# Designs tried in a protein design run: designed miniproteins, single chains, continued (4). Part 28

Each design is a single chain, and the fold is of that chain. pLDDT is the mean over its residues in the fold that is shown.

## One batch from the design tools (miniprotein)

Design m12950
Fold by ESMFold2-Fast:
Structure m12950 (fold): chain A 120 residues (1-120)
Amino acid sequence: SEEELERLREFVEDVVAFTKDLIAYFEKILQKLREKNYPKEVIDLVEEIIKDLRDFLARAPQLTPEEALRAFVEHLDRVIEKLRKVAELLKGYDPELAKEFESLATLLEHVREKVREILE
């Protein structure tokens, strides 16, 4: 229905806005990691997370609302995996940042679950 399509469009707008906020967050973190000469593997993984989020933003306007939400879930799966890898690497180096990334991964898992429910 037109009403259902409008609701899906609103959800796409919400996940696009959320993705932009995540990119801003990770870019700020990346700058700090580079300035403090964190391990290259940590920096590379954060750069890959930002790239994956940007790739979603580039794809989203070209997709139907349902396709955009499915793409968002796919991109979140990869971001969550990389966040957990970064958190593990940081446990012995920066345990506070490791805890922050673990908390963010958990938040992203909840966001992913909510989007999956919309697609059912």
Scores: mean pLDDT 90

Design m12951
Fold by ESMFold2-Fast:
Structure m12951 (fold): chain A 61 residues (1-61)
Amino acid sequence: GEAAAEELERLLTRHYIETGRLPSEAELREMAREVSRRTGVPFEEALRIGREMLARARASL
């Protein structure tokens, strides 16, 4: 959902600002678990949204 996308975008942006790199698959999975727990969306849905965001970010870098 929109709330899950907003939380994932926030976590991904924060990670990039703090580390200078995009998260690994393992780091993305942990972010997706946190977002799933906080927003109530299924983990697989949060993970799919996060992967799409990473793909777009990689295409822009």
Scores: mean pLDDT 82

Design m12952
Fold by ESMFold2-Fast:
Structure m12952 (fold): chain A 70 residues (1-70)
Amino acid sequence: DIPVTRRLSREEMKEKIIELLKEKGVVSDSEAAAELGVSVSEAREVFEELVKEGVIERVGPRKHGYKLVK
């Protein structure tokens, strides 16, 4: 469904991204943005924060692919 008013909080975005990573294995910024109903920039910020926390890592030669570390 189309999001009307509420944007996901950063904590909610982290949780949703982790769920997506569990389901798909590897997720890009644009994939996460589409699934969460947020901008690519916002999804990228969340991925960057998860990388800093050691929860996920960037994969392949692309800056936009991510997977769970553990």
Scores: mean pLDDT 72

Design m12953
Fold by ESMFold2-Fast:
Structure m12953 (fold): chain A 87 residues (1-87)
Amino acid sequence: SVLQVELSKEEQEILEKAENEAMRLVLGAATDASASPAEVQEAADRALAILEEAYREITARNPEAREKLERMLANFRAYLDALAAEK
């Protein structure tokens, strides 16, 4: 299974840092009552950019992880779409 591809400790640290930064941006915008829909969308776009950059770096180090990371990115996009529907 593509989801069973093992990431190195360094690759896991890159992924965890990017996910933490992305979630901080998304949750910050989603929990800010003064945030406009445009500001929430901007935070979502920036979060996706952070994950895409991290995924490119990991894929360059570990090409076998590409399909796993593409699925993870698709899942995150679906999460953002669901979150936007709540506003």
Scores: mean pLDDT 80

Design m12954
Fold by ESMFold2-Fast:
Formats: structure tokens, sequence, C-alpha cells
Structure m12954 (fold): chain A 61 residues (1-61)
């Protein structure tokens, strides 16, 4: 699953998280660029989805 597509979808559904999600996306892009193995890239994607879900949950609280 593409982190860019996920970020775009979440911004469309949850207005107000844009700044925090953009910061997370920038961090995720840097980590993906530094990753050398498929396993490292998969871990970065999983971390992104977990943290994005936490941002949405916090925003809805």
Amino acid sequence: VDVEATAAHLKAEFPGIDAELDALLAETRARLAAARTPEEREQVRLDFHVRAAQLVAAHLA
C-alpha cells in the first residue's frame, strides 16, 4: 500500500490533521529513502500506518 495515497485519502476524510500528517509523511519519505532492504521499507510503511491511525484517533478524541 502506497503511503502517499493513504496520506491523500486521510487528508480528504479528516480535515484538521494536515500539518501533523504532512510532518509524518516527510519523516516517512526520509526513512524510505534511507531504507536499503524490502524488510526495512515494509517496517517504515507499517510504522507510518500505525502513527497515522494514532493521529486520526487523537484528532477524533
Scores: mean pLDDT 82

Design m12955
Fold by ESMFold2-Fast:
Structure m12955 (fold): chain A 94 residues (1-94)
Amino acid sequence: MVEITGILSVFEVKTHSGGKARVYLAEAYNSDENTTTVVVAVEALDKATEEELKKEREEYLDPAIKQAKENNPEVLKKIEEIERLEEEVRELVK
């Protein structure tokens, strides 16, 4: 089982369009393997940045994920775990 154990760092970045996003680095602990990892979560601070991140995800990330799922079914489970951990980070920083 993997749990978010704390927020390590928070910083703001500017996008190519001049919008703002906040980046969270969080620590996650896997009790089954006694290991830690870092989870990165991104929060759009304005509507323009939200739309920019959505377009970049649809253009670059979603096609790559689709290709990876078709070539390696084990990648699907890892993607679902990453998405769950990113959501846990977002809930912690609300």
Scores: mean pLDDT 71

Design m12956
Fold by ESMFold2-Fast:
Structure m12956 (fold): chain A 59 residues (1-59)
Amino acid sequence: MALSPDQQAQLKALITAQAARHPELSDAERQAIADQIGVSVSQLTDAIHRMTDSGELNL
């Protein structure tokens, strides 16, 4: 519950770009994306789950 709409948009773009390269998210890739957005890995994981449930993110 700490991601702004801008952070969510950035997350969607970064995860989509990563998934286009290979289908699996490594722990290192999750950490790198979290660091780029300025959130924790836990916040990133929660946001991915919410966006996947809403259909905004397809993995």
Scores: mean pLDDT 74

Design m12957
Fold by ESMFold2-Fast:
Structure m12957 (fold): chain A 100 residues (1-100)
Amino acid sequence: SELEELEEILDEIIKLAQQAVKLVLQGAPLEEIEAIFEQMRELAKKIKDPELQEMVLAGLDEFERLAKKAVETGDLRLLVIGQLRFIGELQEVLLKAKQK
């Protein structure tokens, strides 16, 4: 079903989001962090519902902005806030999908 396909995409994005956090904490190069965010965007583009796709892509842009700011400033709290906010947004996307 379309809902099952969405759940699989969101689960894969969550795993990559966890990997992105780990890379930032390990001091990985910015290019490697950006590559993980691009992988998450390619997964998000597979979401068939345009509204839900836009929500996930917007969430990724904000999460990446906070992750990059965490690297730039050394304020890792921004990374934690970004991850928690993004996971919450993915939960809202799933809830909206179930209402359709």
Scores: mean pLDDT 89

Design m12958
Fold by ESMFold2-Fast:
Structure m12958 (fold): chain A 83 residues (1-83)
Amino acid sequence: VEEELERARKRIKEAAELMSQNDEAFQRGARLAGEVIDELRRLAKEGTPEQAEKFRDLIETISEELEKAARDYVAKKKAQAAA
């Protein structure tokens, strides 16, 4: 469980980093994030109740991190358009 949680966190950091670079990287990061969330949802369904809770908690945390990354990227694009 801890190994799956750590791998998911690492992949989400990579996704957020991609989402900060450019439009193509943003799309790649969004796809990676979707894959990670889908895998965590699958693990939550297949695991014990205790494991499922940990995976769902991570999905919630990840969702907040991805929302921030998307907002930061939109703000960056807006700033560039205003220059």
Scores: mean pLDDT 77

Design m12959
Fold by ESMFold2-Fast:
Structure m12959 (fold): chain A 78 residues (1-78)
Amino acid sequence: MVIVNAKEQPEIPEDVKTLYIADNELTSLDLSHLKNLERLFIQNNKLTELDVSGLKNLKYLEIFDAPLTKLTLPENLK
Protein backbone atom coordinates (compact mmCIF):
# COMPACT_ATOMS: atom_id res chain seq x y z
CA MET A 1 0.00 0.00 0.00
CA VAL A 2 1.22 3.53 -0.85
CA ILE A 3 0.29 6.76 0.94
CA VAL A 4 1.41 10.01 -0.71
CA ASN A 5 0.42 13.70 -0.43
CA ALA A 6 -1.61 13.12 2.76
CA LYS A 7 -2.07 15.86 5.38
CA GLU A 8 -3.68 13.42 7.84
CA GLN A 9 -3.48 9.64 8.18
CA PRO A 10 -5.95 7.75 5.95
CA GLU A 11 -7.58 4.46 6.97
CA ILE A 12 -5.08 1.62 6.50
CA PRO A 13 -6.38 -1.99 6.13
CA GLU A 14 -5.23 -4.36 8.92
CA ASP A 15 -4.08 -7.03 6.40
CA VAL A 16 -1.40 -4.77 4.86
CA LYS A 17 2.08 -6.38 4.83
CA THR A 18 4.04 -3.61 3.06
CA LEU A 19 3.43 0.10 3.58
CA TYR A 20 5.09 3.01 1.75
CA ILE A 21 4.55 6.46 3.23
CA ALA A 22 6.17 9.14 1.09
CA ASP A 23 5.87 12.87 0.42
CA ASN A 24 3.37 13.52 3.23
CA GLU A 25 2.88 16.36 5.71
CA LEU A 26 2.12 13.90 8.53
CA THR A 27 3.29 15.01 11.99
CA SER A 28 1.89 11.87 13.69
CA LEU A 29 1.30 8.28 12.63
CA ASP A 30 -0.58 5.46 14.41
CA LEU A 31 0.17 2.01 13.00
CA SER A 32 -0.67 0.01 16.16
CA HIS A 33 -3.52 -1.92 14.44
CA LEU A 34 -1.28 -3.22 11.59
CA LYS A 35 -0.48 -6.60 13.17
CA ASN A 36 0.52 -8.17 9.82
CA LEU A 37 2.87 -5.37 8.71
CA GLU A 38 6.26 -6.81 7.63
CA ARG A 39 7.84 -3.89 5.74
CA LEU A 40 7.57 -0.16 6.41
CA PHE A 41 9.12 2.61 4.28
CA ILE A 42 8.87 6.23 5.40
CA GLN A 43 10.29 9.05 3.29
CA ASN A 44 9.96 12.84 3.21
CA ASN A 45 7.58 13.33 6.15
CA LYS A 46 7.28 15.75 9.08
CA LEU A 47 7.21 13.01 11.74
CA THR A 48 9.13 13.83 14.94
CA GLU A 49 8.13 10.62 16.77
CA LEU A 50 7.26 7.10 15.67
CA ASP A 51 6.27 4.11 17.81
CA VAL A 52 6.35 0.79 15.95
CA SER A 53 6.95 -1.33 19.09
CA GLY A 54 3.59 -3.11 18.62
CA LEU A 55 4.46 -4.28 15.07
CA LYS A 56 5.64 -7.76 16.08
CA ASN A 57 5.87 -9.02 12.47
CA LEU A 58 7.93 -6.06 11.23
CA LYS A 59 11.06 -7.33 9.40
CA TYR A 60 12.19 -4.22 7.56
CA LEU A 61 12.09 -0.54 8.47
CA GLU A 62 13.51 2.27 6.34
CA ILE A 63 13.13 5.90 7.38
CA PHE A 64 14.80 8.86 5.74
CA ASP A 65 14.20 12.57 5.20
CA ALA A 66 12.12 12.97 8.38
CA PRO A 67 12.93 15.12 11.47
CA LEU A 68 12.54 12.07 13.72
CA THR A 69 13.78 12.59 17.32
CA LYS A 70 12.17 9.52 18.94
CA LEU A 71 11.79 6.03 17.48
CA THR A 72 10.51 3.02 19.46
CA LEU A 73 11.26 -0.29 17.73
CA PRO A 74 9.80 -3.79 18.29
CA GLU A 75 12.18 -6.26 19.99
CA ASN A 76 11.99 -8.65 16.99
CA LEU A 77 13.44 -6.14 14.48
CA LYS A 78 17.10 -6.91 13.67
Scores: mean pLDDT 74

Design m12960
Fold by ESMFold2-Fast:
Parts: C-alpha cells; sequence; structure tokens
Structure m12960 (fold): chain A 81 residues (1-81)
C-alpha cells in the first residue's frame, strides 16, 4: 500500500507521477514539456487531476488511456493521504 511509504518517498512518488502525466500531455498535444510544467504549477492538486482525467477521456489510444488512468489513481491515493 502507498500509505506504508515514508513521507519523503510519497513526496518523491507524487512528483514523479505528476511529471509523467505532464510529459504524456505534452507528447499527445505536441506541446513543449517546459510550458506544460509551467502551466501545471498554476493548478491546484484537484485542478491538475481534473485536467489529467480530461486528457484520459479525450485520447484515442487505449494503452495511453489506461496508463493515464493508473497514474491518476495512484496520484489521487497519495494526495488524499
Amino acid sequence: SLSSLSEGARAMLEGMLKTSISNIYARLYGLDPAEVHRFALTLSDDEFIELAREVAKETEDESVKKELEDIIAKLEQIQKI
């Protein structure tokens, strides 16, 4: 369970998951990853999750959709601890 991780490990994992979502977003929409990361910094945790869920709903690639849904679920679990 993610709740068994140390505070530092959870923070690192959260950052990695957010980075993964931002990189997928940049790849799918042909955007500069740096611009996506700057935009992400203006969002609350809830707003970031909503954006990620929107991307997952809009993508035609089922493998990318499942990857995003899995990452989002893990991120939500960490953020609600």
Scores: mean pLDDT 76

Design m12961
Fold by ESMFold2-Fast:
Structure m12961 (fold): chain A 99 residues (1-99)
Amino acid sequence: LKKLKPGEINFSEPLAKKSTSVFLLPEGVDILSSEAPSSLRILVGNPEEALKVEAYKDGKLVYSTTVTGSETLTFDAGTYTITLTDSEGYQSSFTVTFG
């Protein structure tokens, strides 16, 4: 993951079919939103890279996992801030609404 400089915000366009939002994503990570938006599929381009995924709802940490390769994460309905952290500590965050 590349650290952003203060004042620099790069919004990636949706990188996958079914993605409906603009996200700031780490390099080599694709986000696939489902058409029934109860799940988020994360694809990590390097299968040896470990990506920490944390989900916050109403400012509280409600979910945390480590993804290697690809994984589908399921969430209850609501608006979440997802934070992705690589092994070097670089972070990207985006907001997703699941229904």
Scores: mean pLDDT 60

Design m12962
Fold by ESMFold2-Fast:
Structure m12962 (fold): chain A 100 residues (1-100)
Amino acid sequence: SLEEVKELLRELARLSKWAADYIQSHPDLPEEEKLKITKLINEASRLIYEAAKKEGISEEEMLRLYFEALAATPAVEKSLEEIIEEIKKLKERAEELLKK
């Protein structure tokens, strides 16, 4: 549904910010782990973008929702494992919406 896709866009913004904040605060994190996180975010982003297009959300509206959610997201201490698990769940939710 339209509202489900809008919520996925907001969650994508939140998780992207937390992942970026984590990487920035852990400069000793291995490059392969940084790449893994980036690939997971890109994968989820691609699926959510396709779900948004299917629901008729314009690119302008997608960007507006994303950046509003990004700006509203507070800095929170989250473990890397927790962030990765939430991105995987987000990806699964987007895949299920695309099947409908």
Scores: mean pLDDT 84

Design m12963
Fold by ESMFold2-Fast:
Structure m12963 (fold): chain A 65 residues (1-65)
Amino acid sequence: LEEEIARLQAEIDSLKTEIDGLNAEIQKLQAELDALRTQRHEESLKLNKDIVEKIKKKKEDEAKA
């Protein structure tokens, strides 16, 4: 009984260490995701002018039809 209790406690401590490691990896991946979102936003700003011009042209073409 005492040996089983000691083994279970060691197993619980091991699993807690794994959970802490996984939480650290999640935080790292979230930081990488935020960096990629920032990069996507910068790329979107480059396309903004082209999108606005395409909308204006389509509306002008429809008005002339």
Scores: mean pLDDT 81

Design m12964
Fold by ESMFold2-Fast:
Structure m12964 (fold): chain A 71 residues (1-71)
Amino acid sequence: SAVDIFLALAGREPGPAAAGPLPPEVRALVDRLIDAIRAGDYAAAHEAAQALVTEHPAWEARALEYIRAHA
């Protein structure tokens, strides 16, 4: 699942979370991850998850909550 892929890359206990709504860049990556999983494109899903973990670590907890709500 999208949650399982993200948790495997982010770890089960993400660090201190940024507060508030997801930035557009983070939201786009989360939407790409969810859409890729629904399409069965696990390569694209993995790329989106890695970009989230690597480029937006402060948003990992918020992104994970969004994924849990939508996937």
Scores: mean pLDDT 73

Design m12965
Fold by ESMFold2-Fast:
Structure m12965 (fold): chain A 80 residues (1-80)
Amino acid sequence: MLSLEETVEMSKEIMENLLKNTPEGRKKAAELMEELGRAMNVPEEKTKEVLEAILDEKNPEKGLEKANELLQSILDKLQS
């Protein structure tokens, strides 16, 4: 399981890649999100839902929102 510090750094990298709004950024963010979800024992179905939103170039705002929600949920759980 990742530490809080490692999770924060990975979360920052995911968000930075999504904010670039590029195909390469979306792919990198999706890869990192899948790794983070796996390391933090996030249910596979929830991770897949967020990955699909991240990779949907027609609605980048929704991808950013879904990613932020999952990342915040993970961080809140680690701080509890």
Scores: mean pLDDT 81

Design m12966
Fold by ESMFold2-Fast:
Structure m12966 (fold): chain A 68 residues (1-68)
Amino acid sequence: SYEEVAELLSEFFEMSRNKEPVEKQLEKAKEAIKKIEELYKETKDPRMKSALEFMKELLEGLEKSLEA
């Protein structure tokens, strides 16, 4: 649901703002991506497609930061 996606995104950005370990941020980002993908399949909402692309880019950035 939109509520679940909003909650996961809120938690992710709060973790990022609070400088939580990158590993925890990655886990939350992956959860959010999964829920956004599910919601997009159900709704075909282009906002969910944009959110998915944005979150995947953030995930890649976080993964690269672990390698640096």
Scores: mean pLDDT 81

Design m12967
Fold by ESMFold2-Fast:
Structure m12967 (fold): chain A 75 residues (1-75)
Amino acid sequence: MKRREAVQLIAEAGKKALESKDPEEKRKIIIDTVNELYERGIITKEQAQELIRKAKETDDVRELVNALMEALEKS
């Protein structure tokens, strides 16, 4: 997966999560996105585990999207 495709995936996931009214659905969208980035080799297992942990600690979609983007920059 090219970096531009990963950025687009994160942006689309963030939009869907922000549009959802259910906190569990918001969390699922973010976690599914983290898992997809890991399966496509974009982020490391350690980065994926940290992002999933953060998703369980906060319902702030914008903060979670920012963390996903930062993980891409470190990759």
Scores: mean pLDDT 80

Design m12968
Fold by ESMFold2-Fast:
Structure m12968 (fold): chain A 70 residues (1-70)
Amino acid sequence: SIEERLEEIERRARELAATLDPRSALLVEQHLGMLRIQVSVMLKSKEPEEEILERMEKQWEALLRLVEEL
């Protein structure tokens, strides 16, 4: 489900953040906050589940790219 995927992304992102410096960890937390807001808006707009999951995947990939740069 969308909720399960969001929880998995948040868990993995926090595990990554724990290995980073405080400033980089803050960037990860900021991106997680934005993802939560985006998912909430899409759910309220009754977007199809597949589109919400696709958006979450793209945002997660963008976050991983940021972490690799740090």
Scores: mean pLDDT 82

Design m12969
Fold by ESMFold2-Fast:
Structure m12969 (fold): chain A 120 residues (1-120)
Amino acid sequence: MSEEEKLLEEFEEEVFRTLKEGYKNNKSLEELIKRIEELTRKLAEKLNLSEEETKELVEFAKKLTKIFYDGIKNNKSKDELLEEIEKLAIEFAKKHKDNVKLLRLANVLVIAVEKVIEEL
């Protein structure tokens, strides 16, 4: 496994843990967004993303976290949550179609959140 692949796996696990433990411990949306932003910025720094790429990835991560939090709080079904996440991911992919690295990082965030939803 490459060093980059190890960083992505660690990031996925930390995002998964943050959201799963946040859900179990009734953490606020603000606390979850703050932690997810911190994790996302650290990964972006380690992978030498530009300031603009980092900003776009952080905004995506925040939107993804809000969909997850609001969906659970409003008792949305797993299927409804997964559909909203997929729509957000498709919109991000269309906007950043030529940035393979940024799309790969966004996909890791999506996978982490989907894993939490599957375990609800």
Scores: mean pLDDT 87

Design m12970
Fold by ESMFold2-Fast:
Structure m12970 (fold): chain A 100 residues (1-100)
Amino acid sequence: MKLSVEELKKRLEELEEKILEAAKNKDFEKLREQLGKLQELIEEAREGSEEQKKATIEMLEEFVKRLEEEKEKETDEEVKYYLDLLIDSLKKIIKGLKKE
């Protein structure tokens, strides 16, 4: 299904909120499920228009900033660890997208 840039942004926002919630709750099963959905959406964006790729990169970069801010406010060391893994993974995805 061809996603509009607006639909893509809405789906990314929903996934970002669910991923952050799962990480904070230490819900590994939900975190894995939401990350799988994010990966599928990123793969769809890679096959999409240049505008969709640019929007995806910009939204992921803003999500990384949000996660870094959440990590600084976090007191739970396990949640900080999951946030660090998520930040590292997203930075690698962004770098890959910028090369394509």
Scores: mean pLDDT 81

Design m12971
Fold by ESMFold2-Fast:
Structure m12971 (fold): chain A 71 residues (1-71)
Amino acid sequence: MEAAVEVLREKAEKGDISAQIFLAELAEQQGDYKTAAEYYRKASELYRKEGNENLAKFYDKRAEEAEKKAE
């Protein structure tokens, strides 16, 4: 349990989109909108690399909303 978040952070850094989204949602729940925005941006960039424009746009919009709340 203690190491679970550390494992997720490592996966997110290695480009695991699912881990990035999970950490972004966790950060949002904690009010850490800056961290949430960073992870949503990373997920959006990876979806764009996959050619999934719809998901890339979806997470880019979530990142933008989180960035606005971080102000």
Scores: mean pLDDT 81

Design m12972
Fold by ESMFold2-Fast:
Structure m12972 (fold): chain A 77 residues (1-77)
Amino acid sequence: MFTDEDFEKAFEVFKGWIDKYVSDEEEREKLLKKVKEKIAQIKAALDAGDEEKALALEEELIKEFGPILKKGAEEKK
C-alpha cells in the first residue's frame, strides 16, 4: 500500500531526473507541477479504493515523462 513516504520518494526520484536531464528552469517548474498533480491524483484514487484508476494515472505519468527522460539521456546537453 502506498504511504505518504512512498509518494515523497516517488516525487524525489522524478525531481532528480528532471534536475539532471532538463536544464531549462521554466520547463523544470512545469514538469515538477505536473508530477505533483499526478501524484496527488494517484493518492486520491488510492484513498478512494479505486486501484484501477490509480494504475491508469501511473501509466499516464510514465507516458508523459518517458519521452522527456529518453530525450535527456540521448541528448546529454
Scores: mean pLDDT 72

Design m12973
Fold by ESMFold2-Fast:
Structure m12973 (fold): chain A 106 residues (1-106)
Amino acid sequence: LERLAREVAELAREAAEIAEEAARKLEEQGDTETAEKLREMAEALRSVAEAAARTTDPAELAGLAEASAEAAEAAARIAEEAGLDETAERLRELAERLRRLAEEAA
């Protein structure tokens, strides 16, 4: 449980950092609207990462892992639509790993 919680927190935090970096790049290109959407996903991912690090409930951890996977996938779609294909691929990989952790925690 403690190891799964740590892994969920680490992957969610990594996804948040990737989304925030993508947001900064888009803002520099003048796409402030898309950047704002990516920052919202990054904030959601950070919130889940903090909650995952503190939980001892497997059902709660499974829900947090699923929520972070959904947020990472949403961020990937936003990045892909903005032409950040490499960023989108990395976010999808993290979402897949988070979904697997959700299944393990359930």
Scores: mean pLDDT 85

Design m12974
Fold by ESMFold2-Fast:
Structure m12974 (fold): chain A 76 residues (1-76)
Amino acid sequence: MLEEIAEELRKKYSPELAEVGIRAAEAAAKEGLSKESVELAAKIAAALYSLGLPPEEAVEIGVGVARVLDELEKRK
C-alpha cells in the first residue's frame, strides 16, 4: 500500500512534492485510515506544498482533511 502510493507520487511529481506527499501518506496510514484516505492525504499535502505552504503544515492539513473524509465514509 504505502510503497505503491510512494511510487505513484515519485512518477507524477517532483522529488520535493513526492516526499511531502509520502510523509502525509505515512502519517495517515499510521492512524489507520483507509487506502483511499491515505492517497487523498498525500495528494492534498503535495498540492498545498506546491502552493507555498511549509511542508510540515501541508502534511498536517492533508492528513486532517483525509481523517474527516474517512470518518464520513464510515458513517455510510
Scores: mean pLDDT 81

Design m12975
Fold by ESMFold2-Fast:
Structure m12975 (fold): chain A 94 residues (1-94)
Amino acid sequence: MSLEAIRRALEARTSPEEAERLLAEIEELRARRAELLAQYEAEPSPEVRRELFELEVRYAELMTRVLGVMSPEELEEEIKKAEEELRRLEEKEE
């Protein structure tokens, strides 16, 4: 997924300020991951592999935090739509 797509999704579900902060962290981690991957491919070492693993864990933590922020907002929207649809059905029957 592109950084631009992630930015737009974050802006739709979070505050613009928080979206910019999270996007900056994601960009930094992606850049560092690319550097470590290039280093590992040039000369594989257990130490570089360990750093890559630690970075992957950190990246997963950040992505989980981002998904956690987005998930409650999506759930709230879905609940509201379900309530509106239930009300519509109840009015049609009664």
Scores: mean pLDDT 64

Design m12976
Fold by ESMFold2-Fast:
Structure m12976 (fold): chain A 92 residues (1-92)
Amino acid sequence: HMIPADKLLETMEKLAKALGLPDLDRLTVFEIAKAILEDLGITPEEFAKLTDEQIREVAKKIVEKYKGVLDPEVDEKAIYQLLKFYQEMLKK
C-alpha cells in the first residue's frame, strides 16, 4: 500500500531534521535513506546485497528507532518501499 505523498514528505522532513540533514529537495529522499542506513551501520555496498527479507528487518528497525519522530501512518511497509527504491538506485 502506498503512503499519501503529503505524509511521506512530512516524514522525510522529520527524519532529515533528526539526522541533521539539509532541507528537502528533489534528491533528498536518497540522501535520507543513505543517512538512516549509515546511522544503523549499514554501508551502501552492504545494503545493495541485502535480500527482501533483510530489507524488511531493516525497515522494522528504522520504524522502532524513529517511532517518536514518525507519523503513525508511516509503518514498516512505507519504510520498506523507500529502502527498495534506494536499493534499486544502488544496483545501477
Scores: mean pLDDT 69

Design m12977
Fold by ESMFold2-Fast:
Structure m12977 (fold): chain A 58 residues (1-58)
Amino acid sequence: SSSLQKEIADLEKKIEEIEKEIEKLKRQPRTRETEFDLGVLEVERAVLLTVKKILEKK
């Protein structure tokens, strides 16, 4: 459905934005703060990828 396609597209945009932030943090010096922020973003990305996978199976 068009609604499902929009939800998947919105998730893809969010995942892309998170991936861009992860790449920016990876270019920074490795500190406790950047490692924590990377961990948070990687968990958020994993959750969004799982939701997208569930929606794609409908």
Scores: mean pLDDT 84

Design m12978
Fold by ESMFold2-Fast:
Order: sequence, then structure tokens, then C-alpha cells
Structure m12978 (fold): chain A 91 residues (1-91)
Amino acid sequence: MMREIALEVTSASLLGISGVTNYYVGLLNPKNRKKYIEAGEESLRRAEELTKAARERGKETSPEAEKLAELAEKNLKKNKELAEELKKKTE
């Protein structure tokens, strides 16, 4: 329901931010870059799982809930694109 979708979207957003933050830290610390990139990839993967769960729940709840889940998916795509750009700059 709406509360569960809000928690899933919020958690996904925080994991997305954590993922990108790990890529920034990796960019600033070449010695431990691989560890930070791997941590960032795991955070983004968990964000994707939560976004998919919110999307499935949204379809059963309301059109507004479905739109919120779609917005979360769009934000995750932007975070993944930024992470890929950051990864290329560290190579």
C-alpha cells in the first residue's frame, strides 16, 4: 500500500545516493577504487530491487502509486548513468 511504496522508494533513493557517493569516493581514492566501485554497484543493485518491488506494488494500489514508482525508476536510471560516467573517468 502507499506507506510501503513510500518506504521502498525512499530506501531506493538513499541506496542510489550511496551508490553514486561510493563512485565519487573511488574517484578521489585510486588506491581503494575497486572496493568503492564494487560497493557502489551493490548499492545500485539493491536500489533496483526496491524500485521493482515498488513498481509491482504500485500496479496493485493506485495510478498515483504507479507514477511514484515510475519516477523512482527514472531517478535510478540517472544514478546508474552517472555511476557509469564516473567509472569511466577512473579507468
Scores: mean pLDDT 82

Design m12979
Fold by ESMFold2-Fast:
Structure m12979 (fold): chain A 63 residues (1-63)
Amino acid sequence: MDEEIVREGLALAPELEATHTLEQLEELYRANTEAANAGDREAQVLATAARLAGERLKKEAAA
């Protein structure tokens, strides 16, 4: 994984968590995964951020 993409995804994850539901984050991840696999850098950052935000929401619900 590119460190830049992970870092930018981590920076965006709190914003996505604040503005999206878990379902919307899963949808955002799916929508961007194909483009990310095709090499779209913006889609790679968004897919990473959506995944991280979703996992954070799941952990907070379990705590």
Scores: mean pLDDT 79

Design m12980
Fold by ESMFold2-Fast:
Structure m12980 (fold): chain A 82 residues (1-82)
Amino acid sequence: SAAAEAARRAARDAQRQRLLDVIDDLLATTDDPDVHRVAEATRLYLQAELLRTDHGDEARADALRAQAVALGTPVAEELERR
C-alpha cells in the first residue's frame, strides 16, 4: 500500500507539472493581462486542490482559493462568490 500511495503521488505530481507547463506556455505567448489573471487564478486553484488531496492541508488550500478569488477573474468569482 505504501508503494501504491507513492505511485499515486508521483502521477499527481506529473499531472500538476503538465498543467503548470501549459499555463506557463500560455503566459509566455500572450500579453493580455486578462488572460494572465485567469491563468494565475487557475494556477492557484490547482495548487489549492493538490494541497488538499496530497497533504490534507485544508487551511492552506482555503488560503490559496481566497487568493484566486482576490484576482477578480469571472471564473474565480463564480466558483467562490461572496
Scores: mean pLDDT 73

Design m12981
Fold by ESMFold2-Fast:
Structure m12981 (fold): chain A 55 residues (1-55)
Amino acid sequence: SIEEQIAKLEALTKENIEILRKIMERRGVSQDVIDKGIALLEKSAAARIEELRRA
């Protein structure tokens, strides 16, 4: 179902954000750069979820 696809995307997005944040923090990337990167991932995921909801 569309609901299952949305749930999977939300779970994967959350997991990927946590992994990326930990990697970037470990590598000494500035908080501003980390926040911008995460915001782009969240925006991309939100757009895809809305596309699925409209289908």
Scores: mean pLDDT 84

Design m12982
Fold by ESMFold2-Fast:
Structure m12982 (fold): chain A 68 residues (1-68)
Amino acid sequence: SAALEALKAAVEERKKAKAELEKAKDSSLEVVTAKIGDVLRAMGDAVDAALAARREGVDPEFLGELMK
């Protein structure tokens, strides 16, 4: 489904944002703050996509596995 594909994409962006934050953790306050913002945005996008997939009847256990 379109919602399931959007969820997979959002989860990958969240993982990418977390990896970028981990690489930048010892950088300046401005850089770290920007990367934290990227992670929070990607987490919100993943939650919204998961809620859309759940509304389409995707199994909650399967959604939980996809979001890991």
Scores: mean pLDDT 83

Design m12983
Fold by ESMFold2-Fast:
Structure m12983 (fold): chain A 81 residues (1-81)
Amino acid sequence: VSAAALQRLADRVLELADEFARAAREDPSVAPALRAQLDQLLRELHRMMQAASPAVVEATARHLEELERKRAEEREEAARA
């Protein structure tokens, strides 16, 4: 399992999360399908991290933590508007 593959999955998860948020507001009928895809990708990412070497897992976990932190702050600012 490569770090590049894990990072690609992480980026895809964030893309789908944005798409889901947009769909939930503009086209709720599509939102459940996007949510199911997000849940599946998150499970796959978690399993790949468990199969990866400790160094790759640590690097990927840090990358995800930074992305989640940035997303949380952006959502918080949007909610405060």
Scores: mean pLDDT 74

Design m12984
Fold by ESMFold2-Fast:
Structure m12984 (fold): chain A 76 residues (1-76)
Amino acid sequence: GREEAAKEGAKKFREGDVEGAIEALKEGGWSELGAEITAGVGMLVYGVSLAIGKSEKEAREEGARTLYEMAKSGKG
């Protein structure tokens, strides 16, 4: 269900595969727009984390965490 999709999406995002994250969310029942917005918010958190001096690994983890929490909340 959506929780499984949220986990897979977060995993793909952590690996740097944003397109794979979007596809995982879509397979979990998210609309294309909803999946893209969710991944986009993850990318925003990633970019802000880099801007404040976090490592790429830490920034990916923060973005992935945000994507996971949004995907779990089921706003699609």
Scores: mean pLDDT 82

